# Designed miniproteins, single chains, continued (5): the designs that were tried, part 104

Each design is a single chain, and the fold is of that chain. pLDDT is the mean over its residues in the fold that is shown.

## One batch from the design tools (miniprotein)

Design m19613
Fold by ESMFold2-Fast:
Structure m19613 (fold): chain A 82 residues (1-82)
Amino acid sequence: MLEEKLAELRREHEEIVARARELAAAGRYDEAIALLDEAIARYQRLLDLLKPVLGSDSPLVKLLEEQIAELRRLKAEIEAAK
C-alpha cells in the first residue's frame, strides 16, 4: 500500500545516494553523475504522472520532490569535485 511504496522509495533513494558517493570517492565521477541523472529522470517521470492525480499535499509527491532535490544537490557537489 502507500506506506510500503514510501518505504521502498526511501530504500531505493538511500541505495542510489550511497552508490553515487562510492563512485565519486573512487574517482568515477562520470559514472556517479550518470547514475544520478538516471535516478532524477525516473523520479521526475513518476512525479509528473502522480502529482496531477494525488495533489501537492500527497506524502508520495512530497517525498519524490524532496528526493529529486537531494539528488540534484548531490550531482552538483560531485560535478564541483570533478
Scores: mean pLDDT 86

Design m19614
Fold by ESMFold2-Fast:
Structure m19614 (fold): chain A 90 residues (1-90)
Amino acid sequence: MREKLLRRFEELLAEARAKHAAAGGPVAGPAGHTLRVEERDGEDVLVIERDGRVVMEISRERIERELEKNTVGSEMLVLADLEDLRLVLG
């Protein structure tokens, strides 16, 4: 599961980067959501805001740390975060 979840994150990150580049800035989503890619200490972090508030931050390192717990619950949390990210991207 870990490799599939990390691959899915990289696919969504690539989509987010492409949309950010095409838009020249943060990607607008439904219901006041925006998504942006920030580089922090050499790591790409996806930041989702709703109505000016940060509601999610997701990165490869955060996913890897969560999956290192090696539990079904951790895998389900990562799946939920990736699904939320997919919905914001459209």
Scores: mean pLDDT 78

Design m19615
Fold by ESMFold2-Fast:
Structure m19615 (fold): chain A 76 residues (1-76)
Amino acid sequence: MEKRRRGAEAVSKLPGVLDAEVDPVTGRLVVVVEDDPEVVEQAKKVLEENGLRVVRIERVELPSGPAVVLVAEVAP
């Protein structure tokens, strides 16, 4: 749990990150970022530097505009 919380805190400091939260059911970290390739790559790098592995990337449509969801788990 601690690595996921640290990853959430670290990634939330990046401009363009909208939300970062641990899924209580799966234990995975879910990060929502603006639909910008640079923001997505920076978020991936910060998560990996905090011992997490991005397992899924999905583009979503929000009422406020398009966003990208990153799902991460603790690296083995």
Scores: mean pLDDT 79

Design m19616
Fold by ESMFold2-Fast:
Structure m19616 (fold): chain A 79 residues (1-79)
Amino acid sequence: LSTLITLATSHPSENVRLKAVQALGNIALAAHESGDEETLETAETALETVALSDESESVRQEAVKTLSELGVLDIKRAV
């Protein structure tokens, strides 16, 4: 999980960050289905960070879409 968060938030390649966001979304969904609250919260926090701060609109949109699918729409929770 930590490696995917690092790839999603700090890798210089947009394509790598986009794929890491997609992987984090899949992990968050699996964690939600299994009741793994710690993994879910960690992945949601990483997705919120990407949605608010990534320089690529496509990467930010993917993070927002994933958060919406998980029922988390309040991006301001990260404050």
Scores: mean pLDDT 73

Design m19617
Fold by ESMFold2-Fast:
Structure m19617 (fold): chain A 65 residues (1-65)
Amino acid sequence: GSMKEKIEKYMKEIEELKKNNDRAGLVKLRLQRLDDSLANGPPLTPEERAVVEQARAALEKELNS
C-alpha cells in the first residue's frame, strides 16, 4: 500500500491502544515503525541519524521503565 495507507493504519492502531490504556503496545508500535524506517529507508544525514537514534533510545527507555 501507499505511505498514506501505512501511516493511517499506524494511527488507527495507536488510537486503539490508547483506548485500551496499552502503553507498552503503543511504545512497541512506535519502536517497530522507527526500526523499519531505519532498516529499509534511504540513508540518513548525520543530523537526521542523531535525532532518530535519540528518539529510539527514548522509546526503549519508556518501554523498560
Scores: mean pLDDT 73

Design m19618
Fold by ESMFold2-Fast:
Structure m19618 (fold): chain A 73 residues (1-73)
Amino acid sequence: MSFFERVKKLLDEAEKLAKELNLPQEFIDYIKSLREKVEKAEKGELSPVEEFRIALQVHYLYQYLKKLKEEKE
């Protein structure tokens, strides 16, 4: 429960960063895809390995976008 709440919160923050950075639509589509997979994981529709991979992808995306925002002038 708290695990998926944290993952969704990171995804929300990643979406805000992507919009602030005016990233291409393909990035927004990727974020939407991750959100759908997180919702499936929360419902127990994904394997444990896929669940872990999705959480890792969300964390990686957030860290990448956060760093990109901090370096942007």
Scores: mean pLDDT 79

Design m19619
Fold by ESMFold2-Fast:
Formats: sequence, structure tokens, C-alpha cells
Structure m19619 (fold): chain A 68 residues (1-68)
Amino acid sequence: SRSEQVARVMVGAVNELQEEGVSHDLISEFALRAVEWREANPDLSLEQFREQVQRIRDEVLKLEKERK
């Protein structure tokens, strides 16, 4: 189902951030941003969600290295 696919994308991204040593607060920020974006864009596809999750993940990784 779409819900299962969305959950897998989120879990995969969270696992990657944890493996990179990202702080718990930034992982929570990532999850919140991804959920908020999906709620703001309900008509967008799963592929568009994956692309946005990747962008947010990259931003969070950059923040961890430069500001946290």
C-alpha cells in the first residue's frame, strides 16, 4: 500500500541519518519536515515524496556537520 511505501521511505531515511551519527533532535526535525511537506502536498506522487525526503535528508546532514 502507499502507507507501507511511505513508511519504508521514512524508516530508510531515518536509519541512514542514524548511521551517519546525526543527532536525535535533527532526526526528529527531518521527520517533522517530511510529514509537514506531505500534508501540504497531498496530491503529489510517492516518487515526489521520495525526492523531497532525499532533499530534507541532505539538508539535515549538512546542518549536523556545520551547525550541530
Scores: mean pLDDT 79

Design m19620
Fold by ESMFold2-Fast:
Structure m19620 (fold): chain A 95 residues (1-95)
Amino acid sequence: KFEEEAIKIVKEFVDKVMELLRKHRVSPEVRALAEEAKQRVDEAIKEGKPLDEILTEVRRALSEIASRLSPELQKELGKIFDEAMEKLRELREKA
């Protein structure tokens, strides 16, 4: 149950990031990078990889994307990330 709920939080986080990038019309290069990162995360989830490996993939993707964003978009991305991490923390405390 914990793993299923954690994966749901990760998927929601990825969807929010993709929506943020779409809303702000980021460069085609950043969009391609984000879409590749989403594919890697989705593949890891489908393959049944451990949550820690999925989170490692998410963190790698965030580092690559964030470095190519404006400071304003980096702040918005940080808010979305903090919300997801808080949800994961609450879920972990409940387990």
Scores: mean pLDDT 81

Design m19621
Fold by ESMFold2-Fast:
Formats: C-alpha cells, structure tokens, sequence
Structure m19621 (fold): chain A 90 residues (1-90)
C-alpha cells in the first residue's frame, strides 16, 4: 500500500540520517536504540531551525527529517517500539 511504501521510504531516509550523524560524530549513537536516535535527531533538527543553522550537513539533516510527515514518524516510532519489545521479551 502507499502507506507501507511511505513507511519504507521514511525508514531509508532515517537510516541515511543515522549514517550522516555517525560520520559527523563518531560514536554518538553507540548503544542508542532507533527510538533514542529519533529523539536525538528531532532535538538536533529543532535546535538547528531555532538557531537558523545553515551548515550544509545540518541543512541536509533538517530537510531529510522534515521530508518525513509527523504521521509517518509516529508509525516508524511504533514499529521500532514493537521491534525493541520483541527483542526484550525474546
């Protein structure tokens, strides 16, 4: 479905953002869950917008994060929450 396609696209964009952060700040996401990474990225994007940060890598990060709708972000969060729960209960 188009919704499943949007979720897959959002996950791919999110993984690209994680790689960007790992390249810029090696080790910053070590031991961090995908849920924790979403919270971290959201905070970075909000701060970058507030401070009008125009560094090229930050502009790209902001554009990637804003390309994912809030509804799809919630679906991605729900997916990662279920995956984390399954791992803990296994």
Amino acid sequence: SSREEKLKEAEEIFEEMIKMLEEMYPGALDGVSRIGAMVYIDGLVEEAIKNNNKDPWMVELVEKWKSISEEVKQELLDKYSEELRAEVLA
Scores: mean pLDDT 82

Design m19622
Fold by ESMFold2-Fast:
Structure m19622 (fold): chain A 73 residues (1-73)
Amino acid sequence: DTVEHAVRAIELVYREASKLPTPEAAVEAFRRGALAVAEHYGLDTQAVEDAIDAAGDDLEKMREAAIEVVRKQ
């Protein structure tokens, strides 16, 4: 299940980004990692990017938005 694997991968990206010393570093790392996951699984990377950007610089909201968009594919 491509969607299930992509959701798990995004959760792992979120966990690793959350370990970074600043919120700015965490947000940047999550954005890069989530887009890489979308590319790897052949998902709509633009839709994921747009959802993350719309969530602003809130790591938890970015995670929620990315997972929601992936689940709608």
Scores: mean pLDDT 86

Design m19623
Fold by ESMFold2-Fast:
Structure m19623 (fold): chain A 71 residues (1-71)
Amino acid sequence: SMAELDALIAEISKLTGLSKESILNIIRALSQLSEEDQEAILEILRKDLGLSEEKYEKVRELLLRGAELLR
């Protein structure tokens, strides 16, 4: 649902400091990619995030959940 996607974007924004627009664009990109290409994008994102491994793992899970909502 749109409400679930919005709540997920808000949580990722809180954890990462990224704008909601940037997060939505990342989720849209992930939803269109193969699993191999998703891993490549997530590796790039990991390098850009100054987060602990635990926070990064949560962000990764939330991003992939968002991508599933758009498939």
Scores: mean pLDDT 82

Design m19624
Fold by ESMFold2-Fast:
Structure m19624 (fold): chain A 76 residues (1-76)
Amino acid sequence: SEMERFREGLKEAVDTLIKNIKALKEALEKGNPSAKYYLELVKEQFEAVLDAARRYGLPDEFIEEIKKKYEEALKE
């Protein structure tokens, strides 16, 4: 129960970061110079999510899933 709630919380956090990446990429294309700075902050926040998942002992399959989802958002 607690582990499943934690997993869902991390998925929601990742979904929020992906939403922010898409918004920041759009801002960057529109010439907002601050968007580059905020993209680096989002990257740091994602690394914190990965560290939390590893420390909590979540399966490697889950960690790879969220990592792949994040990397795909960066490529688009």
Scores: mean pLDDT 83

Design m19625
Fold by ESMFold2-Fast:
Formats: structure tokens, C-alpha cells, sequence
Structure m19625 (fold): chain A 73 residues (1-73)
């Protein structure tokens, strides 16, 4: 099992996503919304649709790369 975390900006809010993966499949997803000061607005520790259907990690990695590009642009 591997845990991966990434962050991206959506307006003034920072979205933090933590993924639990095993053998290239998404097992769990935690999504947190942070205000500009880094204060937690809400915490959504839920199984995503991707986790529920055991989507390939490559599908979620495409979203990670998009988010990373948005942060670095």
C-alpha cells in the first residue's frame, strides 16, 4: 500500500487530496478544503466513486498531473 498527497488551488481555497493505493488501484480518498490561512473548512474522508469501482491508478494519476500543472503554472 502507498499513500500519496497532493494539493491544488481552487480560487482562494486549497484542496488537499490524500490517496491510499495498492497494486495500482485506488482504495481510499481523503479530500480536505483549506482556507487561505490554511484553516480546515471541512474534512471529507470518504470512498470516492473511483475507489468504489477500483479504478486504475492511471485514471487518477491523470487528475494528479492536471492539478500539479495548475499549481506550477
Amino acid sequence: MREQTFEYKDGDVTVRVTLLTDDGRVLDVRIEYLDPEGKLLYDGTVLSELSQRQAPLEELQAELEKAKAKINA
Scores: mean pLDDT 60

Design m19626
Fold by ESMFold2-Fast:
Structure m19626 (fold): chain A 81 residues (1-81)
Amino acid sequence: SIDQLSDTLRSLSNNPNVDKVVVKFYNENDELIGEFTIKSGDEDGVNEVINFARKYKPAKVVITVQSEGGSGLTVTIELVD
């Protein structure tokens, strides 16, 4: 859900061990419709990403988290019921 996305992105932006987050939005046909980069402490960037999701209602979001020291992980969240 968009609320889960909102909670996840705010948690990540406030995490001191996270350097940046790349957020990619896809429609129901797996077409990329939006891409954002949020840096540590970028609350405005988080709000822009959430507003995009509310406006365009993407089917899926792929979140790639880059941690300090170069480690990273990817999380996929389905946004449709």
Scores: mean pLDDT 78

Design m19627
Fold by ESMFold2-Fast:
Structure m19627 (fold): chain A 86 residues (1-86)
Amino acid sequence: AASPAAVARITTFMAAVAEAEASLSEEERERLQAVVDATFRELAALLADPNATDADLEAVVRAGAARVAEILEAAGVPVPEALLAV
């Protein structure tokens, strides 16, 4: 089961993505959605693994957040501070 800290990090990531998505074009939202979907597939696999740690979950979220930030920067959209704090 995910710790409160891991859940908070995932929640922060989701909130930051939703905020940034409102400023994106349809094509940019499609690229963003692909990264989010890939991140959540990895998280789902880890959540199904009883040996997965909070550090494993945090690493996947941070990698996803970094990819999202790259898409936002390329689109000229300000990266939310909450996304950089993930």
Scores: mean pLDDT 77

Design m19628
Fold by ESMFold2-Fast:
Structure m19628 (fold): chain A 89 residues (1-89)
Amino acid sequence: SLPMAKITSVTGDKEVLKPGDLLTITGENLQNIPVTALLLVDGKVVGFVISVSEHSATAQLTEEVKVGDTIVIRDLAGKELGSGTLKLS
């Protein structure tokens, strides 16, 4: 099995982000997050991962989110890969 991804931060460039806006995720072993892993706030899908590298991933939003929201990242099987509080970059 691959080592588990560890998420250390989730950041956006605005206090309120809209559909089409991007989030930056930082951490360790993020290359092991599947492209199209889901982002959730309060159990609702708000986006998906579009690119990954060892220490950084980018996600695109499909719903509005705001700084202070808890972003949970899950694979398509429902396994939680990590979470972070959305912060302004």
Scores: mean pLDDT 87

Design m19629
Fold by ESMFold2-Fast:
Structure m19629 (fold): chain A 79 residues (1-79)
Amino acid sequence: SYLEKALQAAKNGDLKSASKYLKQASKLLKSLGFTDLSNQALLLSQAALQVDKDGGSNQPIVHATQQLLLLAKQALEKA
């Protein structure tokens, strides 16, 4: 899944790739009707690019992506 790829990229410190996969996850989630999760993925994609630009820690992006992946799995189980 795109969220799993985003999480792996974030853990590796590749925030540009993490942002790309989060943006793709956002588009997929929106097409499935998960608007709130789509918006969270898009905001997190933007945050990842900002952290990359500022030279900050990838840890907040890793944690947020893990939470988003958990929420997306729960939403898919209910659908």
Scores: mean pLDDT 84

Design m19630
Fold by ESMFold2-Fast:
Structure m19630 (fold): chain A 86 residues (1-86)
Amino acid sequence: MEEALKKIAKIIIEAINLQLNSSDLAKLQAFSDRAEPEVEELLKNNPELEKVLQEIEEELKKIFEANPDWSAKERAEELIKLLKEK
């Protein structure tokens, strides 16, 4: 579980950093093609990971509802912060 969570966290952080750096569609697609099979396998082999991700999502939802004016960049920065604290 812990190793799977670390791998998912790295993938999410990489995806956010790509989006924040104004990556073009081809670069994002190349990342997705590489990351999607890895994420799917990690979730399939670690069902508890889905619950942890749901807890992070619920916490983010509350933060975003309190800050409706936040841009996608600001939301991504908050997600990176929460992932680093795990």
Scores: mean pLDDT 70

Design m19631
Fold by ESMFold2-Fast:
Structure m19631 (fold): chain A 71 residues (1-71)
Amino acid sequence: MMHVAIVGGPHDRARALKAGDAGGTVIATSPAAEPIAREAEERGAKGIITDDMAIASAAARKTIEQGGTLY
């Protein structure tokens, strides 16, 4: 099952770490969120850093379509 968090800044940390603890994917859409994606990687998640909102939107759609958890 897919676990995905899309994060833009420090206030998103709690959601990102929940996705990370589930072995999911954390997508950081800004430099301010990059440390959160790296912290999630240390917990076993996949971290992605991108300013391309099409990548973030595609990941969100796929998560919902597959019955996964979008944090």
Scores: mean pLDDT 81

Design m19632
Fold by ESMFold2-Fast:
Structure m19632 (fold): chain A 65 residues (1-65)
Amino acid sequence: DLTEAVFELAAAALGTSYGIKLEVRFENGKVTVTIRGAPKEKAEEAEKDLLRIGKLLGLEVEVEY
């Protein structure tokens, strides 16, 4: 749907901005984002931004490392 597409685009932009790899999965109304190969500080900052975007879009977001 459009909400998932918007989140995916935002996550892709965020990953590019931080220079990190993000893997996004949508299942049963939940979004799981896996962060790989990032320094902890960058990963934590990206996680905060992802959770905020999810909240604004009404999506449940979970971040994994």
Scores: mean pLDDT 81

Design m19633
Fold by ESMFold2-Fast:
Structure m19633 (fold): chain A 81 residues (1-81)
Amino acid sequence: SEIEELLEEMERLLRELEEKFKAGELTLAQAQAITSRIAAILTQLQQLYDQGKASEEELQRALEIYARAMEILEELRLKEE
């Protein structure tokens, strides 16, 4: 389904973010770019939820992925002070 494909893309992007962060290869600009892409997909899922096409559980999953991406972005930001 479209919703499953969107969630899989968000999980793929989060995995890329986590792997690069763990490797010490993640720049702030890259983290911002990946997190922005995750946010764009979240916006699409929120719109689908508002239209009654996505479940509350699917939206919650997307929000959890976004929250984790934001956590990594914030950790990276703190390290570049």
Scores: mean pLDDT 87

Design m19634
Fold by ESMFold2-Fast:
Structure m19634 (fold): chain A 68 residues (1-68)
Amino acid sequence: VEELADRIAEGLALFSVDSGKPLSKEEAERIARQALLDLGVDPETAEKLAPRIAEKAMELYEKLKAER
């Protein structure tokens, strides 16, 4: 479950950097929640995990953006 959350966060950050589209925490949270639901995670767990995934995705996005 933590590995899955890490994978989603990493994917969001990489996609945003590669596409050149800025990643907002709110947008990342919405996408993370949907990704969890698509992977079969229950709605209650997805709602709890989405904010954490979004925060991690934002941190990774900033790091990747800074590294050129």
Scores: mean pLDDT 77

Design m19635
Fold by ESMFold2-Fast:
Structure m19635 (fold): chain A 81 residues (1-81)
Amino acid sequence: MKEELFEKAKEKVEQKDYRGALELFREMAEKRLPMDEEELELLGKAIDELRAETKKNNGDLEALNKEIMELVGMILEANAE
């Protein structure tokens, strides 16, 4: 259910598991669950923090940005209905 996934995503963000939060938002998008402003705000926070962690750990920020663009596309498609 959307509410369960969002509650888990909030918990992941509180635990600083931003990758885990992003995967929960991906699951919501893959299930074509529309996201409201509060859900999108939390996603934005998880994305910003994950970008910061990826940069700090000398990870592939360009690959992460491509993943994010794909996820945003899925969310826009789900919200269009």
Scores: mean pLDDT 80

Design m19636
Fold by ESMFold2-Fast:
Structure m19636 (fold): chain A 100 residues (1-100)
Amino acid sequence: LSPPVVTVSLKSPLVSGEKTTVVSEVSGFDPADITIKWLVNGKEAKDVTLSPVRRTRTGLYRQTSELEMSSDELLNSKVENVVQSPALSEPLTTELSLSN
């Protein structure tokens, strides 16, 4: 079993009045069975796009998840990415950091 490595970042700079995309890259996991979800202020987000789970050349798996929301909503919300895998004893929660 290999636990996932999660990176949460902005796909583009925040611009007030515009939409932005938050991306989660989940990599290095095995088996391919994985669940990725987004929480906005503790509530599961609906505007989520998941890529197919892909096997890398190293034999480990990768999946990307994108959350689209307004930049102003993002600045005023707690955004978390929650990953569950058989290789994890508990869900792995990663909070989006907007520190500049």
Scores: mean pLDDT 82

Design m19637
Fold by ESMFold2-Fast:
Structure m19637 (fold): chain A 80 residues (1-80)
Amino acid sequence: MKEEAEKLKKETDEAIRQAEEAIAGVSDPQKRLEAETLVALALIYKAIGDRDLEKGDYESAVESYKKALEIAQEALRLAQ
């Protein structure tokens, strides 16, 4: 589980980065705001995952990172 949590952390970081990069190109202010809100939510779940990973709660870290990754991917889709 630790290896899975570490892998998901990296995938989540990359997805958030891609979403932030895509948002920079969004000209629609409503779409931009919605995508930015999703990135903020993904960052919250990532922070929860990071905390759980530090505590050795790998199962909870995996759940939080999966949620963050899903939300970040949705932000990226919306920003396209």
Scores: mean pLDDT 88

Design m19638
Fold by ESMFold2-Fast:
Parts: structure tokens; sequence; C-alpha cells
Structure m19638 (fold): chain A 61 residues (1-61)
């Protein structure tokens, strides 16, 4: 939906901005939303990077 797309875009923008003090759980949620937006945009480079980050978080526990 348009509302979901707006949320994904906002998360994608936040992920690319300088951020301080973010917790892993919050970063994971932002990364998941940003991944959906990157896929929507066809940004293969960012999508691959976000997939690696999410996989690393999941494997690390």
Amino acid sequence: SAAELAEWEAAYRELTAPVTGGEVAQFRELAEKSLEYARYRGDQSMAARLERILAAIERAG
C-alpha cells in the first residue's frame, strides 16, 4: 500500500543517514523495511548489503 511504501522509504532514508545510539533490534527492523524498499526500487547493491547485514544479525543471535 501507499502507507507501507512511505514507511519503507522513511526507514531507507533513516538507514542512510548518520545515526547514533541505535539498538540492534531497532536497526534490524529498519533494515528489514529498507530491504523491502531497496527491492521495490531495484537497488540490487543496497538489497544485497541489507540481506548480508540481516543474515549476520540472525546468525550472531
Scores: mean pLDDT 71

Design m19639
Fold by ESMFold2-Fast:
Structure m19639 (fold): chain A 100 residues (1-100)
Amino acid sequence: ELSEEEQKEIVKLAEEAAKKMKELLKKEQREEAIERLEEAVRLATQGKIEEAAKLILEAMKELGEELAKIAEELLEKGPEVLVAAGAKLGEELKKEEAEE
């Protein structure tokens, strides 16, 4: 389990990434990102944390340099940190796309 400070930093970075994705990316690109983030979360639940982190990093690199930089910074702190951030990012993106 991540510390409270790490969780707070992850939430802040995920919110910043979601905002940038909404401003820079088309809806189709955001939907593709959500799908990849959900796949990474499934890999993490299977104990494949390193594979999940790699998938998130590659997805962010494809979406742009700013998102890649955020993902690389999180990965430097640990693959578990990047996976947690990816999960939060997926939740924030889904929340914005949610219908009734």
Scores: mean pLDDT 77

Design m19640
Fold by ESMFold2-Fast:
Structure m19640 (fold): chain A 58 residues (1-58)
Amino acid sequence: SMSDAEATAESALKMIEQGKSGDAGGGVFADAETKEVLALGGGVGRKAAEIANKKLKE
């Protein structure tokens, strides 16, 4: 659902911010791997991956 996808996307964005601060080790989400990992959560995970990848490309 839309709400679930938004929540998952926010979690992914927080991970990106933590990586930026060096807290999580600066993990870079690779486009393909981000889609794969978030897709494991089902359809909502895939939508969240799309949002996260858009943020990464910008």
Scores: mean pLDDT 52

Design m19641
Fold by ESMFold2-Fast:
Structure m19641 (fold): chain A 81 residues (1-81)
Amino acid sequence: SSEAEKLRKLLEELRKLAEKYLSPEVLGQVNRLLERAEELLRQGKLEEAKEVLDRAILLMLQHSTDEEVKERVRELAKEIS
């Protein structure tokens, strides 16, 4: 579905930002959530995937020190709200 494609694109963008800007410890936590969301999307569990993606977004916002990165994460988050 178009919603599943949108969530898959969001997941990929979050993964790229996390790998580029997060510390290794926080990156590990975010990657576990993104892997869970990817599995849920593969199973067609869109609402559960959104909940897990929201948790990943919150972690990224809490642990990002760069305001430009925070603004990008917030903009991506609007796509699922």
Scores: mean pLDDT 84

Design m19642
Fold by ESMFold2-Fast:
Structure m19642 (fold): chain A 72 residues (1-72)
Amino acid sequence: MTVSELEQKSANYFTAAAISEAGADFLRWAAEKASPELAKVYRQEADNARRTAEELRKISEEYDKLAEEMKK
């Protein structure tokens, strides 16, 4: 893998994390307008999407670190 490939992977995972975070925010907003039963489902899915975003962001940071180490 080249530094450029690692930087691209970092960027891709960062973008995926942002999309997952936006999905979580939308589900939280939708929960406020939903029935109590549906609101529970939306909040659970929002929490899952947030955890996914955190994991994807962590992977992005790991690829960024690998790119930094290869420059040294």
Scores: mean pLDDT 85

Design m19643
Fold by ESMFold2-Fast:
Structure m19643 (fold): chain A 55 residues (1-55)
Amino acid sequence: SAAEKAAAGGGKAAASGMPAEAAGQLRYWQTLEAPGAGEEGARKAYEEALKAALE
């Protein structure tokens, strides 16, 4: 169904905060590990990842 396909594709990004959160957390820690990133850079990367996942 359209709803099922949306959940499998675009819908998962809109409805599932968990996968987006997981992506954000992963990006956050990877960025924090990167030289010169710092906490601010990590937080921005986290927000970017969340936005990308929710798009």
Scores: mean pLDDT 63

Design m19644
Fold by ESMFold2-Fast:
Structure m19644 (fold): chain A 81 residues (1-81)
Amino acid sequence: SEFQRKIKELEEKIKELQAKISELNDTVKRFLDEVGKVLAKKARENREKRQKEIEDFLKSYQELRATLENLVKKLEEILKK
């Protein structure tokens, strides 16, 4: 029962991590929207270079997110022994 209690606590922590990942995704989306608005005002001068910088950022973010999701998944697999 002590082991079952610890498993339940870890499952709750996994849910908290998933919620934090979701909040981070929402924050990044809002941040990118604001960056897009700023770049729209300057788009005449350097649009292609700024778009590439955003694309590189998105790739880095997607890789980080996939790493975090995989770590959370591994924790779930450990608890399902």
Scores: mean pLDDT 74

Design m19645
Fold by ESMFold2-Fast:
Structure m19645 (fold): chain A 65 residues (1-65)
Amino acid sequence: SMGERRVTLTALTAGSEALMDGQSLEQAIQKAREAAEKTGKELGLSDKSVQRAVQTAEDALRRTL
């Protein structure tokens, strides 16, 4: 869904910023997850949609290395 894509983008942005700030991959993934959960709640997305967005962001961050 469009909402799920927005959550994924927000999560990727948060994770990328953490990496650019010199944080570890695991810290970046945690930041991405926190951003996704916050944005998903604000948009009224289901837990399942938020979980999929988080997984997509985690996979993308891990592939960047």
Scores: mean pLDDT 84

Design m19646
Fold by ESMFold2-Fast:
Structure m19646 (fold): chain A 63 residues (1-63)
Amino acid sequence: SSKIQQLQAEIAQLNAQRAQLLAQLKSLVNPSNKELNAMIGEILRLVGEIFQLELEIRRLQAQ
C-alpha cells in the first residue's frame, strides 16, 4: 500500500541518521562518559522510532 511505501521512506531516513551518528560515535577521540551517554541516548531514540514504524508496517501487512 502507499502507506507502507511512506513508512519505508521514513525508516530509510531514520536509518541514515542512525548510521551518521554511529559513524560519529566511532570517530570520537577520548570521549567523556557524558558525551558517550548523550550519543548512545540519541541512537536509542532513533532505534525506538524505527521499531514503532516497523511495527506499523507489520500491522498493515497482517491486514
Scores: mean pLDDT 87

Design m19647
Fold by ESMFold2-Fast:
Structure m19647 (fold): chain A 82 residues (1-82)
Amino acid sequence: MKERIEKAKKEFEEVMKKVQELLDEGRVEEAIELLREEYEKSTDPIVREALETAIRLLEEGKAHLAVPSAALVFIGLVLDAE
């Protein structure tokens, strides 16, 4: 279980770092596209739910909340899974 969580955390952090870099450049559409690609590639339900949260917030125009909210969802789901 812990090894799976560590892998999920690494995948999530790498995606969120790239998303934040795109958002800092104002590339919201590219950030959404990256999140959708990573969502389709991910088999981990915790990662998928966190990424879906980021996608939804970006589509709602809440770019400043997308990465922080996804991180909070990920942390909450990881804690519930332990």
Scores: mean pLDDT 82

Design m19648
Fold by ESMFold2-Fast:
Structure m19648 (fold): chain A 78 residues (1-78)
Amino acid sequence: MIKLTDEEKEAIKEALIKAGASEEAADKAVELLAENPDISVEELAERLKEELGLSEEKARRIAELAVTLLSEILAKKR
């Protein structure tokens, strides 16, 4: 299980909101990433569409950015 700090979670949420995500979508994306850090962009986008009713384009954009940011954070954690 991955442990994201509150600061890291907030940074990801803020970046997602700046990219056009709602606060609810950003929060859900961070929660899903924390629960399953190996989640694919496609799987995360599908979950966001199902739980929040986002369009496919918006869900994919949010998922892509969220997964990228998580990968960068994980690479720096040692």
Scores: mean pLDDT 78

Design m19649
Fold by ESMFold2-Fast:
Structure m19649 (fold): chain A 60 residues (1-60)
Amino acid sequence: DVEARLAARKAAYDALGPVVASLTPEQLDAIRALASRLIDEGKTPEEVVAAVRAAAQQAL
C-alpha cells in the first residue's frame, strides 16, 4: 500500500526533525536506511517511528 508507506516515511522523518542537528550525516543516513527497510517489510508508521527514535537515542 503506497499510501501507508508514504505515511510511515513522513512519520519517521518528522520524528527525526527535532534531533537532526545533533546527529552526524552518517548517523542520519543509517537511520533513514533503517526506516526504509522497515517500511519495505510492511511495518506500521508507529513501529517505524519507534525504531527510528531508538536508533537516534543510541546514536546520541
Scores: mean pLDDT 77

